# Designed miniproteins, single chains, continued (4), part 46

Each design is a single chain, and the fold is of that chain. pLDDT is the mean over its residues in the fold that is shown.

## One batch from the design tools (miniprotein)

Design m13576
Fold by ESMFold2-Fast:
Structure m13576 (fold): chain A 73 residues (1-73)
Amino acid sequence: SKASPEAVEAGRLLREPENAALHNHFGRLVASDPAVNAKAEEILERLLPYLREHRGDQAALLAALDAIVAELT
């Protein structure tokens, strides 16, 4: 099945150079935790508004990712 438009857009923003630390952290979580891997699309959908609001703030984005992962897993 096709990924949601929200997950696709979040994945695009996550691959931007300013988000390298966030992208690396998410990739590590997906690789090491089967529960995170199973929820990867939903995590990206939930992360999208934070990626838009906190552009350039890696500390805020990393905290948002960790909170979303804790909520969904």
Scores: mean pLDDT 86

Design m13577
Fold by ESMFold2-Fast:
Structure m13577 (fold): chain A 56 residues (1-56)
Amino acid sequence: MDDAIAEAVRNQAPARLIGRSTTEVLSTAGERVTLTTANLETPEGLRFVRVERREV
């Protein structure tokens, strides 16, 4: 759950992870989708990153 967000944060450095939330939803096609949202503090201000991961 951290890998994709960690990669995004690494490219935005310097940045600090402030908060993170993960929600699991079921699509209309019956696929489980995990949605992860991260709030980052950067010198340019607050930024949020959203990552979708499908369980196939």
Scores: mean pLDDT 66

Design m13578
Fold by ESMFold2-Fast:
Structure m13578 (fold): chain A 105 residues (1-105)
Amino acid sequence: MDVAIAGRYLEKLAEKLGNEKARQYAREAVRTGDIEALEQAAKELGLDPELVRRSLSEFLKAIAKKAIENGDIEIAKEVADTLRFLYNDEEGAKEIEKLIKEKEK
């Protein structure tokens, strides 16, 4: 379940960045739940693949920060909601929401 959630966000981010290889790996992770496919997608997007195995919540935060850096506020908002409601990470959600507000105004 968590691998598929992270894979969905990586697929969206890869599409926005035009990285077809990362998009294919992310899609495979969503389809199969394969953590190795998720690690490959992370590597292609310049994210730390060790976060995938160490902490999915930290990995989701890394995805959101990368999305904000590239102007994709929608992905970042979805990640903040996932952190709050599925991971009970209120502080992580607030951190991402603060970065979104700083980018918007």
Scores: mean pLDDT 83

Design m13579
Fold by ESMFold2-Fast:
Structure m13579 (fold): chain A 73 residues (1-73)
Amino acid sequence: SKEVEELEKKGKELLEELVKLLGERAYELVFDPEVLAKMTPESAEALQKTLKENVEEGEKLLEEARKIEKELE
């Protein structure tokens, strides 16, 4: 049905964006192929949101560390 085709397309788009966010090597290390095969568009979106939050948190910590390093030099 059209609904199934739309969901498949959205799932592929979310996975493509996730690969871009993680990079190919990180994607291979973090994700079990079995988990990816069973992933729904909704699950992919939730995972993408969590990963984005973790990346943003990591970037903030890294930027704060760099500021401290510059002040100490």
Scores: mean pLDDT 62

Design m13580
Fold by ESMFold2-Fast:
Structure m13580 (fold): chain A 68 residues (1-68)
Amino acid sequence: LEEEIEELKKKVEEKPTPSLYTALAKLLADAGKLEEAEKVVEEGKKLFPDSELIEKAEKFLERMKKLL
């Protein structure tokens, strides 16, 4: 998990895309790092405000926080 998160962070820095931001946020949420996942979604939203993928990730995190 930690290794996968680190690799995704590097990929996001090299070539930022909505799918990479979404994948990183999902892995962080799965690892219980909801605060970090939320921050990643906010950063992705700033770079890709029209992305449906990032909007979907935002809703996913809201649901996860409500269940905890």
Scores: mean pLDDT 77

Design m13581
Fold by ESMFold2-Fast:
Structure m13581 (fold): chain A 87 residues (1-87)
Amino acid sequence: DEVERALALEREWLDRLTPEKRAEYAGYIVATAEPQLEALRNDPRYPERRIEIVEGSRALAEQVIAEDGNTEAYEKGKKKAEEDLKS
């Protein structure tokens, strides 16, 4: 299962981060997920599993912030993603 493997590797990486860095990255993932999903859904060249990975990554990030409760770091990550997307 390509999606399961990709998400397991992402979770393993997140678990190696400090709680603050993990929350920041979770915010970054959530903020970038919507633009990525829109692009992928409008391009028939991308396989469906890429959409599933992005959706799963967003769900994983939402679970991380629910577990950690660090909303300040999470919002910081979201803001960083918005700044990067504008460049």
Scores: mean pLDDT 78

Design m13582
Fold by ESMFold2-Fast:
Order: C-alpha cells, then sequence, then structure tokens
Structure m13582 (fold): chain A 91 residues (1-91)
C-alpha cells in the first residue's frame, strides 16, 4: 500500500510541477507577480482537471497546495502540510 501511495504521490508531484511551474513562470513574465492572481489562474486549471476525471482527493490535494502559497502564517502552513499528508494516506 505505502509503495503504491509513494508512486502515486511522485507521479502527482511531477504532473503538478510540469503544469504549475511553467504556468507560474509565464504569469511572472507577463508581469503578474501577485500570489492571489497566480492562485486564481491555477484554480481555473483545477476545474479542468476535474472535468478530466481526476479523483476528488487529488483535486483537494492541489487546492491545499495552492492555499499554502497564499498563506504567509507559518502555523497555518504547518496545519495545511499535515492535512496534505493525511489526504495522501487516503489515496
Amino acid sequence: KKKKIEEIIKKLSEEVEKILKPLVEELKEKGITDPEEIVKRLKELLEELKKKGYPEELIEFFELVLEGWLTRDEAEREELEKRILELAEKI
């Protein structure tokens, strides 16, 4: 079970990085450096992933990651990180 979960997490992290990192860089090149605007654009992408049939748990995982980018409070980031790990165990 854990080995399969690790494989899924690795593939998800690679897919997220492939999708989100170049998009964030494109937005920065266009002068969009506001984290809230970046997150708004990324949330539109999550709706597209839902339409492609990705599991709800996976979409929730990405939403938590994006919420962490907006959160500047270290304690809140710690709680989000904990929730992400708990969600990953359920996948």
Scores: mean pLDDT 64

Design m13583
Fold by ESMFold2-Fast:
Structure m13583 (fold): chain A 99 residues (1-99)
Amino acid sequence: SAVKEAEEEARKAYEELAADPSATEADKKAKVEEITNKLIEELSKKAEEEGLTEEERELIREAGEAGAERAKENGEDPEYGRELGEKRAKAAIAIRREE
């Protein structure tokens, strides 16, 4: 399963990063973000390829709106927050479908 492969790759990357004594705290935070974003991207793509129901599309929209509000509160780009929220919701849908 592409979902399980993506999750396993992310898990191994997180474990390698945690075990790296040479990485600074800032480097680790940046790498965690990269690993997480790659996982979310791959899972989001999988959900889109398999198709989305109307209920799932509404859940994605709501997650996007929540992400945009969160970004706005933090002084970040609301559209970036919207996209991230939508991708996270799609990733969650892909994971749920493998269960």
Scores: mean pLDDT 80

Design m13584
Fold by ESMFold2-Fast:
Structure m13584 (fold): chain A 68 residues (1-68)
Amino acid sequence: TWSDEEKAAQIENAETIAREVARHTGDEEVRRRLEGVVERMRGARTDEEFSAAMDEFTGIVGEIYDRE
């Protein structure tokens, strides 16, 4: 179960990763996809929604690194 503090820390970490990936790729579509998932993490009302958003975020980052 996620605490509010753990969720906040994960969102902060995701924002940092999103900025780093966007900076290195220079791809607006990648930036929009990652920003959209971070917004879903912030708006998650249940632990299940939060975990799903985190899994999606990790999947997008993985797709980017698999190509590069």
Scores: mean pLDDT 78

Design m13585
Fold by ESMFold2-Fast:
Structure m13585 (fold): chain A 92 residues (1-92)
Amino acid sequence: MILSDEELEKTIEGMEKQLKTLLEQKNYEDLIATAEFAARYFLDALRRVKNEKVKEKAAERMLEMLEEAAKVSPEVARILEETRKELEKFFA
């Protein structure tokens, strides 16, 4: 199934809002689960998006979001590093 540029952007915005809310609530258990789900969904979505510039911008936004969460959670820092390694396969 092909994912549209608008659908990807809307999904990233939703994930950004959810992670920001969990950070503000100091709900680190749900933050870790949401970050792991978001990273997995994002990597799958990139396989279905055709526009390389949209992929690059989405990857940048996802990494920025995970970097903010990683400041308060070592588990999210691990998810961030695993996500960076997987992204190398898409842009290498």
Scores: mean pLDDT 77

Design m13586
Fold by ESMFold2-Fast:
Structure m13586 (fold): chain A 91 residues (1-91)
Amino acid sequence: DEQEKINKFKRELEKKFAEELEKYLKEHPELSPEEAEALKKLSDEIVIAFNNSKSEEELKEKLLEILKKFKAEYPELSPLLERFEKVIEEL
């Protein structure tokens, strides 16, 4: 069941992304307004990818493209985005 597989994958990604974000925020308690805005935009694009992906492969591809785009536009977020990339690769 492809739907069961993608739902399990989404739940695991959500959990691990939340853990990495919490760790990042603990390491960076005073984010700039620009970083906070970038994280909000990133969150919105991730939610869209989650809602519009029909398979694990499609979701992985979309998420990696989003992370690559944000690394280019917001290099200060690279440590967090690289942690998210590792989560995707290890699942």
Scores: mean pLDDT 84

Design m13587
Fold by ESMFold2-Fast:
Structure m13587 (fold): chain A 85 residues (1-85)
Amino acid sequence: SERDQLLQEAQQLYSQIINGLGGVYKYGSSEQRDEAQKLVDQAFELYDQFLTLLDNNAPLSDLRKVLEQIREIKKKIEEILKKSK
């Protein structure tokens, strides 16, 4: 139940990050696109790490720690988008 909620949140965050990248590619500068792409690459690595931890029945604290890192990347993408639109 709690693990299912964390997985759903991770999926939503990752989807929002990918959608954010699309916005930066439409409206952003080349430098903003490069910055956003690096953030998306980091989010992919963290999401993969989250899924690996979930599959290995890692403690909820470990899942929450990775999820918080994904949330921070989403915030950075949103900041780039606000400057681009």
Scores: mean pLDDT 88

Design m13588
Fold by ESMFold2-Fast:
Structure m13588 (fold): chain A 67 residues (1-67)
Amino acid sequence: SMGNELARLIDEVVERARAGDVEGALETVRRLAERFGPQAAQRAIRAALPHLDPEGQERLERLAREL
């Protein structure tokens, strides 16, 4: 279902953030925004932020402002 796909992509953003893969997290957030809209992408960003260093957090927060 589309709900399962959304949850899976949010989990992917969080997993990439935990791995320190900031570029992969940003890419997955952009895909979320394109497919499910800016609110879904912002939800993924919020879930990922606690797992990133300050530089990674700044990059995701900048993307959130552009959505």
Scores: mean pLDDT 87

Design m13589
Fold by ESMFold2-Fast:
Structure m13589 (fold): chain A 79 residues (1-79)
Amino acid sequence: SDEKLQKLLEQLLENIKNVYLPLAEKLAKEGKIEEAITLLKSIVEGLKFLLPKIKDPKLKEEAEKLIEEAEKKIKELEK
């Protein structure tokens, strides 16, 4: 169902923003750079896989923003 998928995608984006991105930042601050990069790459790959399946333009824009934020953090950590 479209509504159920929409709510699951909203929850996923909220978890990425509030749990997984902060976790990656914490790992990086603790010197666990490889673990932080791996987590961030998993976020990017997962969101890119889901992006063509997102019907809601606002949700798609939020997902694109999270991809950009995660990719920026990867670039900063890789130098």
Scores: mean pLDDT 86

Design m13590
Fold by ESMFold2-Fast:
Structure m13590 (fold): chain A 108 residues (1-108)
Amino acid sequence: ERIPELVALLSDPDPRVRQEAAYELGELARASEEAARRIVELGGVPKLVKLLSDPVLPVRTAAAYALGALAATLPEEVLPIIEEEGGLELLEKASEEVQEAFRYAYER
């Protein structure tokens, strides 16, 4: 229902919409393994990795948070996709705020 809409909104021209969508997907992934699986199925992880390169810092931090939440919930499925999409390299080069958002979600 809401998850397919949120995954589509990750590509919205409005950065506030992209930020809200990424954050909500992260919260859903933390709350439900079924929601996390649905996000992975819909190609949410590659789209979130792309948002790590977004020009708007709050979008990048929300994307890092969502990726951390997904990786915490489904590490065997999500971590290989993040690596394949170049997300690990992007996170290593990211600002401290973006790296902290990922670690916070991943370690919880």
Scores: mean pLDDT 90

Design m13591
Fold by ESMFold2-Fast:
Structure m13591 (fold): chain A 107 residues (1-107)
Amino acid sequence: SLKDKIKEILKKIVEVMEKAFEEIRTLRAQGASKEEIDEVLKKAFEEVRKLMSEAQDLANESNDPELKEKIKKISELVLKAFDAMREGNFDEAEKAIEELKKIVDEV
């Protein structure tokens, strides 16, 4: 179904976010430069942006207002997690990713 396709895309977004979180956390622990961390963030953000765009297009095709609202909330949590990772606020980033995962499971 269209909803199943959206859920699979959202699961991929979660996977990209979790991978970026662990990679950035590791880099910061190793004393990596801001430039190295920003490159990881940029690549992850570009990948998530493409996936989010695909999910949004499919949600618009569905005409399901509840699904559209969930995708909007997911988009907000993605931005919050990236901002937190950039600032080194890993507790906030982890909470945002866990909330993201819960909403994706509800799709």
Scores: mean pLDDT 88

Design m13592
Fold by ESMFold2-Fast:
Structure m13592 (fold): chain A 101 residues (1-101)
Amino acid sequence: SVDDILNQFVEELLKLFQEYLKAVEAKDWETAKKIVEEMNKLIVETGKKLEEAGVDPIQVVQIQLSVMAILVDAEVLLYNYKASSQEVLERFTKELDLIKA
């Protein structure tokens, strides 16, 4: 179902984002870059699964743009506002949960 696709997407993206924060904290930029590539791949693959499940193409684009906005928000908090990894993760989790609504 669409709900199952979105639930799996949220769980997988949260796991990748946690590993991304660990890599950034360790200053392991090669690992951080690979995780960003994996997050981008997950977003594209999830969009394809949603289209195959019969979700309207405009709704798929809106979901993808919402996810990108959440990732940009996390980057702004982490790098511009110098927020802790815990604060960034908490906000990211809360905002990503809205994708399932």
Scores: mean pLDDT 86

Design m13593
Fold by ESMFold2-Fast:
Structure m13593 (fold): chain A 55 residues (1-55)
Amino acid sequence: ATLIDQLKAALNTLAQLKDINGLLNAGKNLVDSVPPEQKEFFTLSVKEAVDLLSK
């Protein structure tokens, strides 16, 4: 798996635990730490995880 796949799995795990604050903070830190080319992709992944938590 790529680093991206591993990070997506981690965000999904945080969503399953319903740790909204942890998910939001992790998402912000991930977007800041990824290459600029991938920021939009990680922003989308965070939105998907938040949507899962809000359901």
Scores: mean pLDDT 66

Design m13594
Fold by ESMFold2-Fast:
Structure m13594 (fold): chain A 77 residues (1-77)
Amino acid sequence: EREKALQQLLARLKKALEEMTRYLLTLYEPEKAREIVLHLAETALDQLQRSFGLSDATRERYLAEFRELVDRVIEEA
């Protein structure tokens, strides 16, 4: 139950970060867009870590996945 809720929330967060990255690329250079999106991702993961009791290792793994996602969107733009 809790794990399913976490995975659904992570999937929604990934979609939101992808959409936000595409939007910010219309306003900013790739480096700045990346900086803004990753700051939002870190803030969201801090909240998820507190809410779901994630280990530091798990948080860092999800952050790495978000960095890869954002970098992929920027490369495709």
Scores: mean pLDDT 85

Design m13595
Fold by ESMFold2-Fast:
Parts: sequence; C-alpha cells; structure tokens
Structure m13595 (fold): chain A 57 residues (1-57)
Amino acid sequence: SLAVARDLIMREGGLSEAQAETVVAMVEAGASPREIAERLGISERFAAGMKRAVLTL
C-alpha cells in the first residue's frame, strides 16, 4: 500500500512526509533511481533502495 510505502521511506530514509510522498509518486511514475536521487539530493544507491522498498510493498 502507498501509506505503508510512505511510512517505510520516512522511517528507513529519515525523509520528511513530503519527501516520502515525492519518492512514492516518482516510483509510481516509473522514475529511475538516478532521477529520484537528483530530485531529492540523495545518493543514487539510497534512491535505488527506496524504489525497491516501494515496489516490494
């Protein structure tokens, strides 16, 4: 569920609610880890982890 994905990103990533919602929206839109990393100013590795977490929930 999107709510579970958001809560996981906030907890694991230390991201704000707004940043977590942005990650979920970008993943649902098919964004790459690189695009997510660039948008949020985080590492591509970290973005890849967040994308994987959203897709497995």
Scores: mean pLDDT 77

Design m13596
Fold by ESMFold2-Fast:
Structure m13596 (fold): chain A 106 residues (1-106)
Amino acid sequence: SKEKLEKVYDKLLEEYDKVTQEDMKKYQELLDKLHAAGIYPHTSSDAQIYAFAESLGISREELSAARRELEEKYGIPVSLFAALVGLYLGDLDKGFALTFVLSELE
């Protein structure tokens, strides 16, 4: 519902407000690595994201678990890319919030 989505957006904006310059640098480093591998947010398959995560030492099981944790917490669909960013930053909520705000601008 619209009210449920507005509450989720408010929570994500609160988490986004916690994003530091160092988090932004890590996000950009991850994007540069993805782009160098020919992987782009919004256009790449789940299989490509999983394979890329494995190259960083992140297992398919770990990435799937992170995605599920975010989906259960926020009650909305979560991309594998959002979960990957969260794992890479060491903060799932912050990673999801950052991808929510910035993914459409990439």
Scores: mean pLDDT 83

Design m13597
Fold by ESMFold2-Fast:
Structure m13597 (fold): chain A 94 residues (1-94)
Amino acid sequence: SMEELKKKIEEIIAQLEALAAATTDPGVRRLLEEIISSLKSLIENNVSIEEALKKLQSILTLLRFLASHTTDPATRAGLDALIAQIEALIEEIS
């Protein structure tokens, strides 16, 4: 349901906010803040499941790019955990 999707996105936002607060890399923080804003917009605008899927897939691609270019082990672990959660969410709602 859209309510369950919204709840899972809110949980992902909380984890992204924690990761953004913990990272010392200003470039990673900026991109995480952009992702957070994008996900909050999805929740606020009551978008369709199809639109949510397209946005989640775009975010997944960006997170994978960040993870592949991150040298800090703690930030990398946080990104990998978020990637797994978003992949699971996409699979569930596809």
Scores: mean pLDDT 84

Design m13598
Fold by ESMFold2-Fast:
Structure m13598 (fold): chain A 110 residues (1-110)
Amino acid sequence: LLEKAKKLVDQAERALKEGDYEKARKLALEALRLLNESPLSKEVGMEEVRAVGILVEVEERRGDVDGLIALEIQASVIKSIYREDPEVVKEAEEVRERSLESARRLGSDI
């Protein structure tokens, strides 16, 4: 599961860099599904953070405030699950803060 999820995250990052936001979103969501089925490990936590980060960038470009709020909550959950791993916590907090700030900025423009 983890190896397949890592490949999907890498493919999602590639799609994002190519501007294919629909493909990036689909691949990142599938990666998260597989990671949720994987035993807890630092590597699983890091890949979950990477996938959520990809989804944050997709929703920023789509202007989906509700999606960004949901992703902030997901990043907070990852921080809670991996609270004893400082690297995962740090990366999850950076994604959480980015998602929240993007939601605030987009919401203020309405």
Scores: mean pLDDT 85

Design m13599
Fold by ESMFold2-Fast:
Structure m13599 (fold): chain A 57 residues (1-57)
Amino acid sequence: DEQKKNLLDYLKKNGPHTAEEISEKTGAPKSIVTKHLNELLKEGKLEKKNGYYSVTK
């Protein structure tokens, strides 16, 4: 999914961000951002700590 790849690349380049911050920076609705972030968390490609999402190491 292209949107999920774009989110991974964004977080890899810019470091940890909240869903609200990503929504503000990308202009995408928070609901859409949250959906893709949750999918990436389930796939083990992201971590969530203190509300921040980061690429899994």
Scores: mean pLDDT 80

Design m13600
Fold by ESMFold2-Fast:
Structure m13600 (fold): chain A 90 residues (1-90)
Amino acid sequence: SVDEALENFKKALEAIKNKDYEEAAEHFEKFWPSLHLVMPALEGLFKPQLEALKEALKAKDYKKFAEIFMEIVEILSKTPGGEFIREALK
């Protein structure tokens, strides 16, 4: 559900805050498919970042994953409709 996706998104952010980058990647894998279905325009807007993120995950470079993920989060927090991201960052 969207609520479960949002909970996993918040857990990913919390894991990054705690420098548990591998755990953050695990939570990302759980929420991303659900958010992509709700907000398909996100893939088009962040295609280069999403491709880099997927490559970091395949390489098990969890620190690089965390850096790219936070770049996406920062951009989303400043876009119209990014209110759910701004709420998750509080």
Scores: mean pLDDT 73

Design m13601
Fold by ESMFold2-Fast:
Structure m13601 (fold): chain A 90 residues (1-90)
Amino acid sequence: MKGTVTVNATNNDPTTTVTVKIIDVKTGEVLGSATVAPGASVTKTVELPAEDTTVLVVGEDATTGAVRASKVAKVKKGESKTVNLTVPAG
């Protein structure tokens, strides 16, 4: 049975667009991504493989690629998990 991860990403930077990526740590595969406009919030849900999965959630500056926020989540096979990611203001 496949699990899911839902990312609630908030971008508190007033001028910078952020790209949020959800990465399977084992494979390096980007399972999903979303663009978050300055001052905006986005929710992204991705389906996981049918196995215990560790995901890295990264918020990157869309222009420079600089990592501005990150979280790690461990999700058991068939489970659903929510990750809240907040990118700070400048």
Scores: mean pLDDT 84

Design m13602
Fold by ESMFold2-Fast:
Parts: sequence; structure tokens; C-alpha cells
Structure m13602 (fold): chain A 80 residues (1-80)
Amino acid sequence: SEKERRLRELAEVAEEGIKIAMEQGNDELAQKIRDLLRKAVEAYEKGDEEAFRQAVDELIKVMEKINPELAERAREIAER
């Protein structure tokens, strides 16, 4: 399924974002990325398209604060 592939690719990008946030000493931002990824996974498992979209949009906004290029990669994945 394309949505499952998108979720896996988003998880990879989110994991990179967590790594960068931790390297910058921003543990709060790293935790926020983890929480938003968890919400996206839970929404996907429940088939809640709106909750999934909201979690992904917020994840992209959070990642933009640490790395704009990584956020853009996540946006491209989400818009597929």
C-alpha cells in the first residue's frame, strides 16, 4: 500500500529529525517529533485520515524549526 510506504518514509525522516534535534541539545523538540510520529502511526492504524494529516502537518512544522531541508523532504512524502 502507498500509505504504508509513505508512513515508513515519514518515520525515517522523523528519526533523522530526532537525531538532529538531539545533536543541537533540543531534547524537548526531539520528544515532540517522537510524540507526533506516534500520533501519525496511531491515526494510520485506526484509518483516521484527518488525524493522520493533522499529525503529519504538525510534524513537518516542528521539523522546519531544526532543518528546513528535512521538513521539505517530509512534505514531499506527505503530498504523494
Scores: mean pLDDT 84

Design m13603
Fold by ESMFold2-Fast:
Structure m13603 (fold): chain A 74 residues (1-74)
Amino acid sequence: MEEAQRLALEGNRAFEAGRYEEAVEKYREAYRLSPTDGHKAYMLRNLARALEAAGRTEEAEQLLEQSRELERRS
């Protein structure tokens, strides 16, 4: 949990600095380490936002759909 939160914070800092691909990497790591479907869904939304900012719109749309499915389950 703590490691996933640390990575999410690093992702937020990268996003604020305009380093969107770095934010994508950090959010992906946070997603992998997230312990619950609800927290994974939250990380997927952050990841999708970073992907949108990086111009990777199709990937962002797929992850938003996955996030909705995880929230339905949790």
Scores: mean pLDDT 83

Design m13604
Fold by ESMFold2-Fast:
Structure m13604 (fold): chain A 70 residues (1-70)
Amino acid sequence: SPTDRLLQEMEKLVEQIKSTTDVNEAHKLLAQLQRLGVELIRADPSPEVRRRVQQLLSEAHGKVVELERK
């Protein structure tokens, strides 16, 4: 489904954020992740999708914050 594909793309972006040491790259990836999350929730506002999107965004944001504090 389109939902499954978009979730997989978001998961790949989270892994890219977790593997980068470049704060600028992490910000660009986070912006892409946030955009995909908004699109996904608009397309599928189910509680399950919203929960998964929020989990992925929280994980990615936490990693960006860690990089910024270095």
Scores: mean pLDDT 85

Design m13605
Fold by ESMFold2-Fast:
Structure m13605 (fold): chain A 71 residues (1-71)
Amino acid sequence: DVTGLLRDSVDEIVRKAEDDYKKGASAETLQKYSDELDELGRLAREVGDDDLSRRAFEESDRFRELAKKIS
């Protein structure tokens, strides 16, 4: 199930990004998580999972904004 694998990937990256943010991760590290979530959002859109796509893009934007605040 490609959609299930994409969802698990989004959930895992969000969890890692949140944990790393709490540990004082660099702006570069948070930007990499943002970029990975943006890619997963695009892939979710291509397979027709609009809810997952929206969530992935929202989380991507969140970590991108956090990266800007700590840069």
Scores: mean pLDDT 87

Design m13606
Fold by ESMFold2-Fast:
Structure m13606 (fold): chain A 82 residues (1-82)
Amino acid sequence: MKKILIVLGKKGAKEGLKLLPDFDKVIAAGKSGKKVAEKAEKLGIESEVFKNGGDAQREGLEYAKKGYNVYLVVNGTVVELS
C-alpha cells in the first residue's frame, strides 16, 4: 500500500526530510514544505505542493479514505491519518 507524507511547517519539514525514503508521495504546503517536496523530487518521490495547509490536509485525507497510509508532519509531530 502506498505511503503519503504531508508536510506543513518548519518543524514538519525537518522531520519530513528524515522520513522521505519511506514514502511514495509527499504533499506539502508553505515555503518549508516546498523545500521538502523539492528534495523528494530529487529522490524520485512524487510530490505535490499546495498554496495552504488546509488544502494539503484535505488532499491527504482523501487519499487516506481511499486506503492509502497517510502521515501528517506538522511542527515536528508525526500523526497518522489512516
Scores: mean pLDDT 80

Design m13607
Fold by ESMFold2-Fast:
Structure m13607 (fold): chain A 68 residues (1-68)
Amino acid sequence: MKETLELAREIMEESAKEIEKNKDNPEELKKTISKAASRESAASLLMMESGVSHEEIEEVRKIVDEAL
């Protein structure tokens, strides 16, 4: 559970960095956002299966959302 949350956080932080890097390039940005959305969906499913709370899942999701 806790290890799954930490891994999900790291994945989302990496996705946020990729989004920020590409924010001035519309084509690259669209690609990066699509990739981040796929990772978020997979991470959310794994966190739910691991018994992570809805509040903690939402905090992890906000990492990418705040980069947009």
Scores: mean pLDDT 77

Design m13608
Fold by ESMFold2-Fast:
Structure m13608 (fold): chain A 64 residues (1-64)
Amino acid sequence: MEELIAYLRRRARELGVDAEEAALRLAAEMTQGWSREELDALLDRLIALADDRITVAHVREVLG
């Protein structure tokens, strides 16, 4: 799980978007076993919903 959180945090940073730690943890918990391609697609969706910061609410809207 920590590796998945680290991956999501790094990718969000590369894309220039801030993210709540709680949002990254929830996303990682809900996306166990997803491919990097699927995780990148998820980040694109979260960024589309977020103005400047990915929140737990955005993750819940996209994933459940």
Scores: mean pLDDT 81

Design m13609
Fold by ESMFold2-Fast:
Structure m13609 (fold): chain A 74 residues (1-74)
Amino acid sequence: MMSEEELRKKLEEVVEEGRRLAEETGDIDAAVAKFMEKAAEVVKEAYEKGLPEEKIRRLMSEAMTELHKLVREL
């Protein structure tokens, strides 16, 4: 079963991949698109492993906020 901490860690890794893509390419839209694609995979895995929807939504919201913050500083 996926834990809240495991989902948080996986989403943090996806945020870092998005940040790195934005930094390397200068293409913020491409970085956001890659984040959304990878985050959708992680969220699907969390649902399949029985993590509550409320926790998934909260952690996804936190990850999106962090990506926007990091991308704005580039």
Scores: mean pLDDT 81

Design m13610
Fold by ESMFold2-Fast:
Structure m13610 (fold): chain A 107 residues (1-107)
Amino acid sequence: SKKEKAINLIKETGDLLVEMLRKAYEAIERGEDVEKIKKDFEETAQSLLDSLIENLSKYLDKETVEKIREVLEKAVQELIDNLDTMSLEEGEALVRKAEEEIIKIVK
């Protein structure tokens, strides 16, 4: 179904965000520039979100897609704001919570 395709895309995007978080935390642990890591994360996450929203628009109505965008943008901003203070486990939990919220919007 269209909803199943949307849910699969959402789950795949969540997995990609977790992998991006892991790479960001590894860079911070190596002593790389935190502000540069945050900027690189923001740019990559924004591209990923834009791609997801475009693909979801093929399966879901505009109102549903805009609600999903709001949840994801809030989650990404919270990750960026706390990237240097949040643990990887806390960051992954934030991604999975956002994923669960948007799956409920789709269902």
Scores: mean pLDDT 88

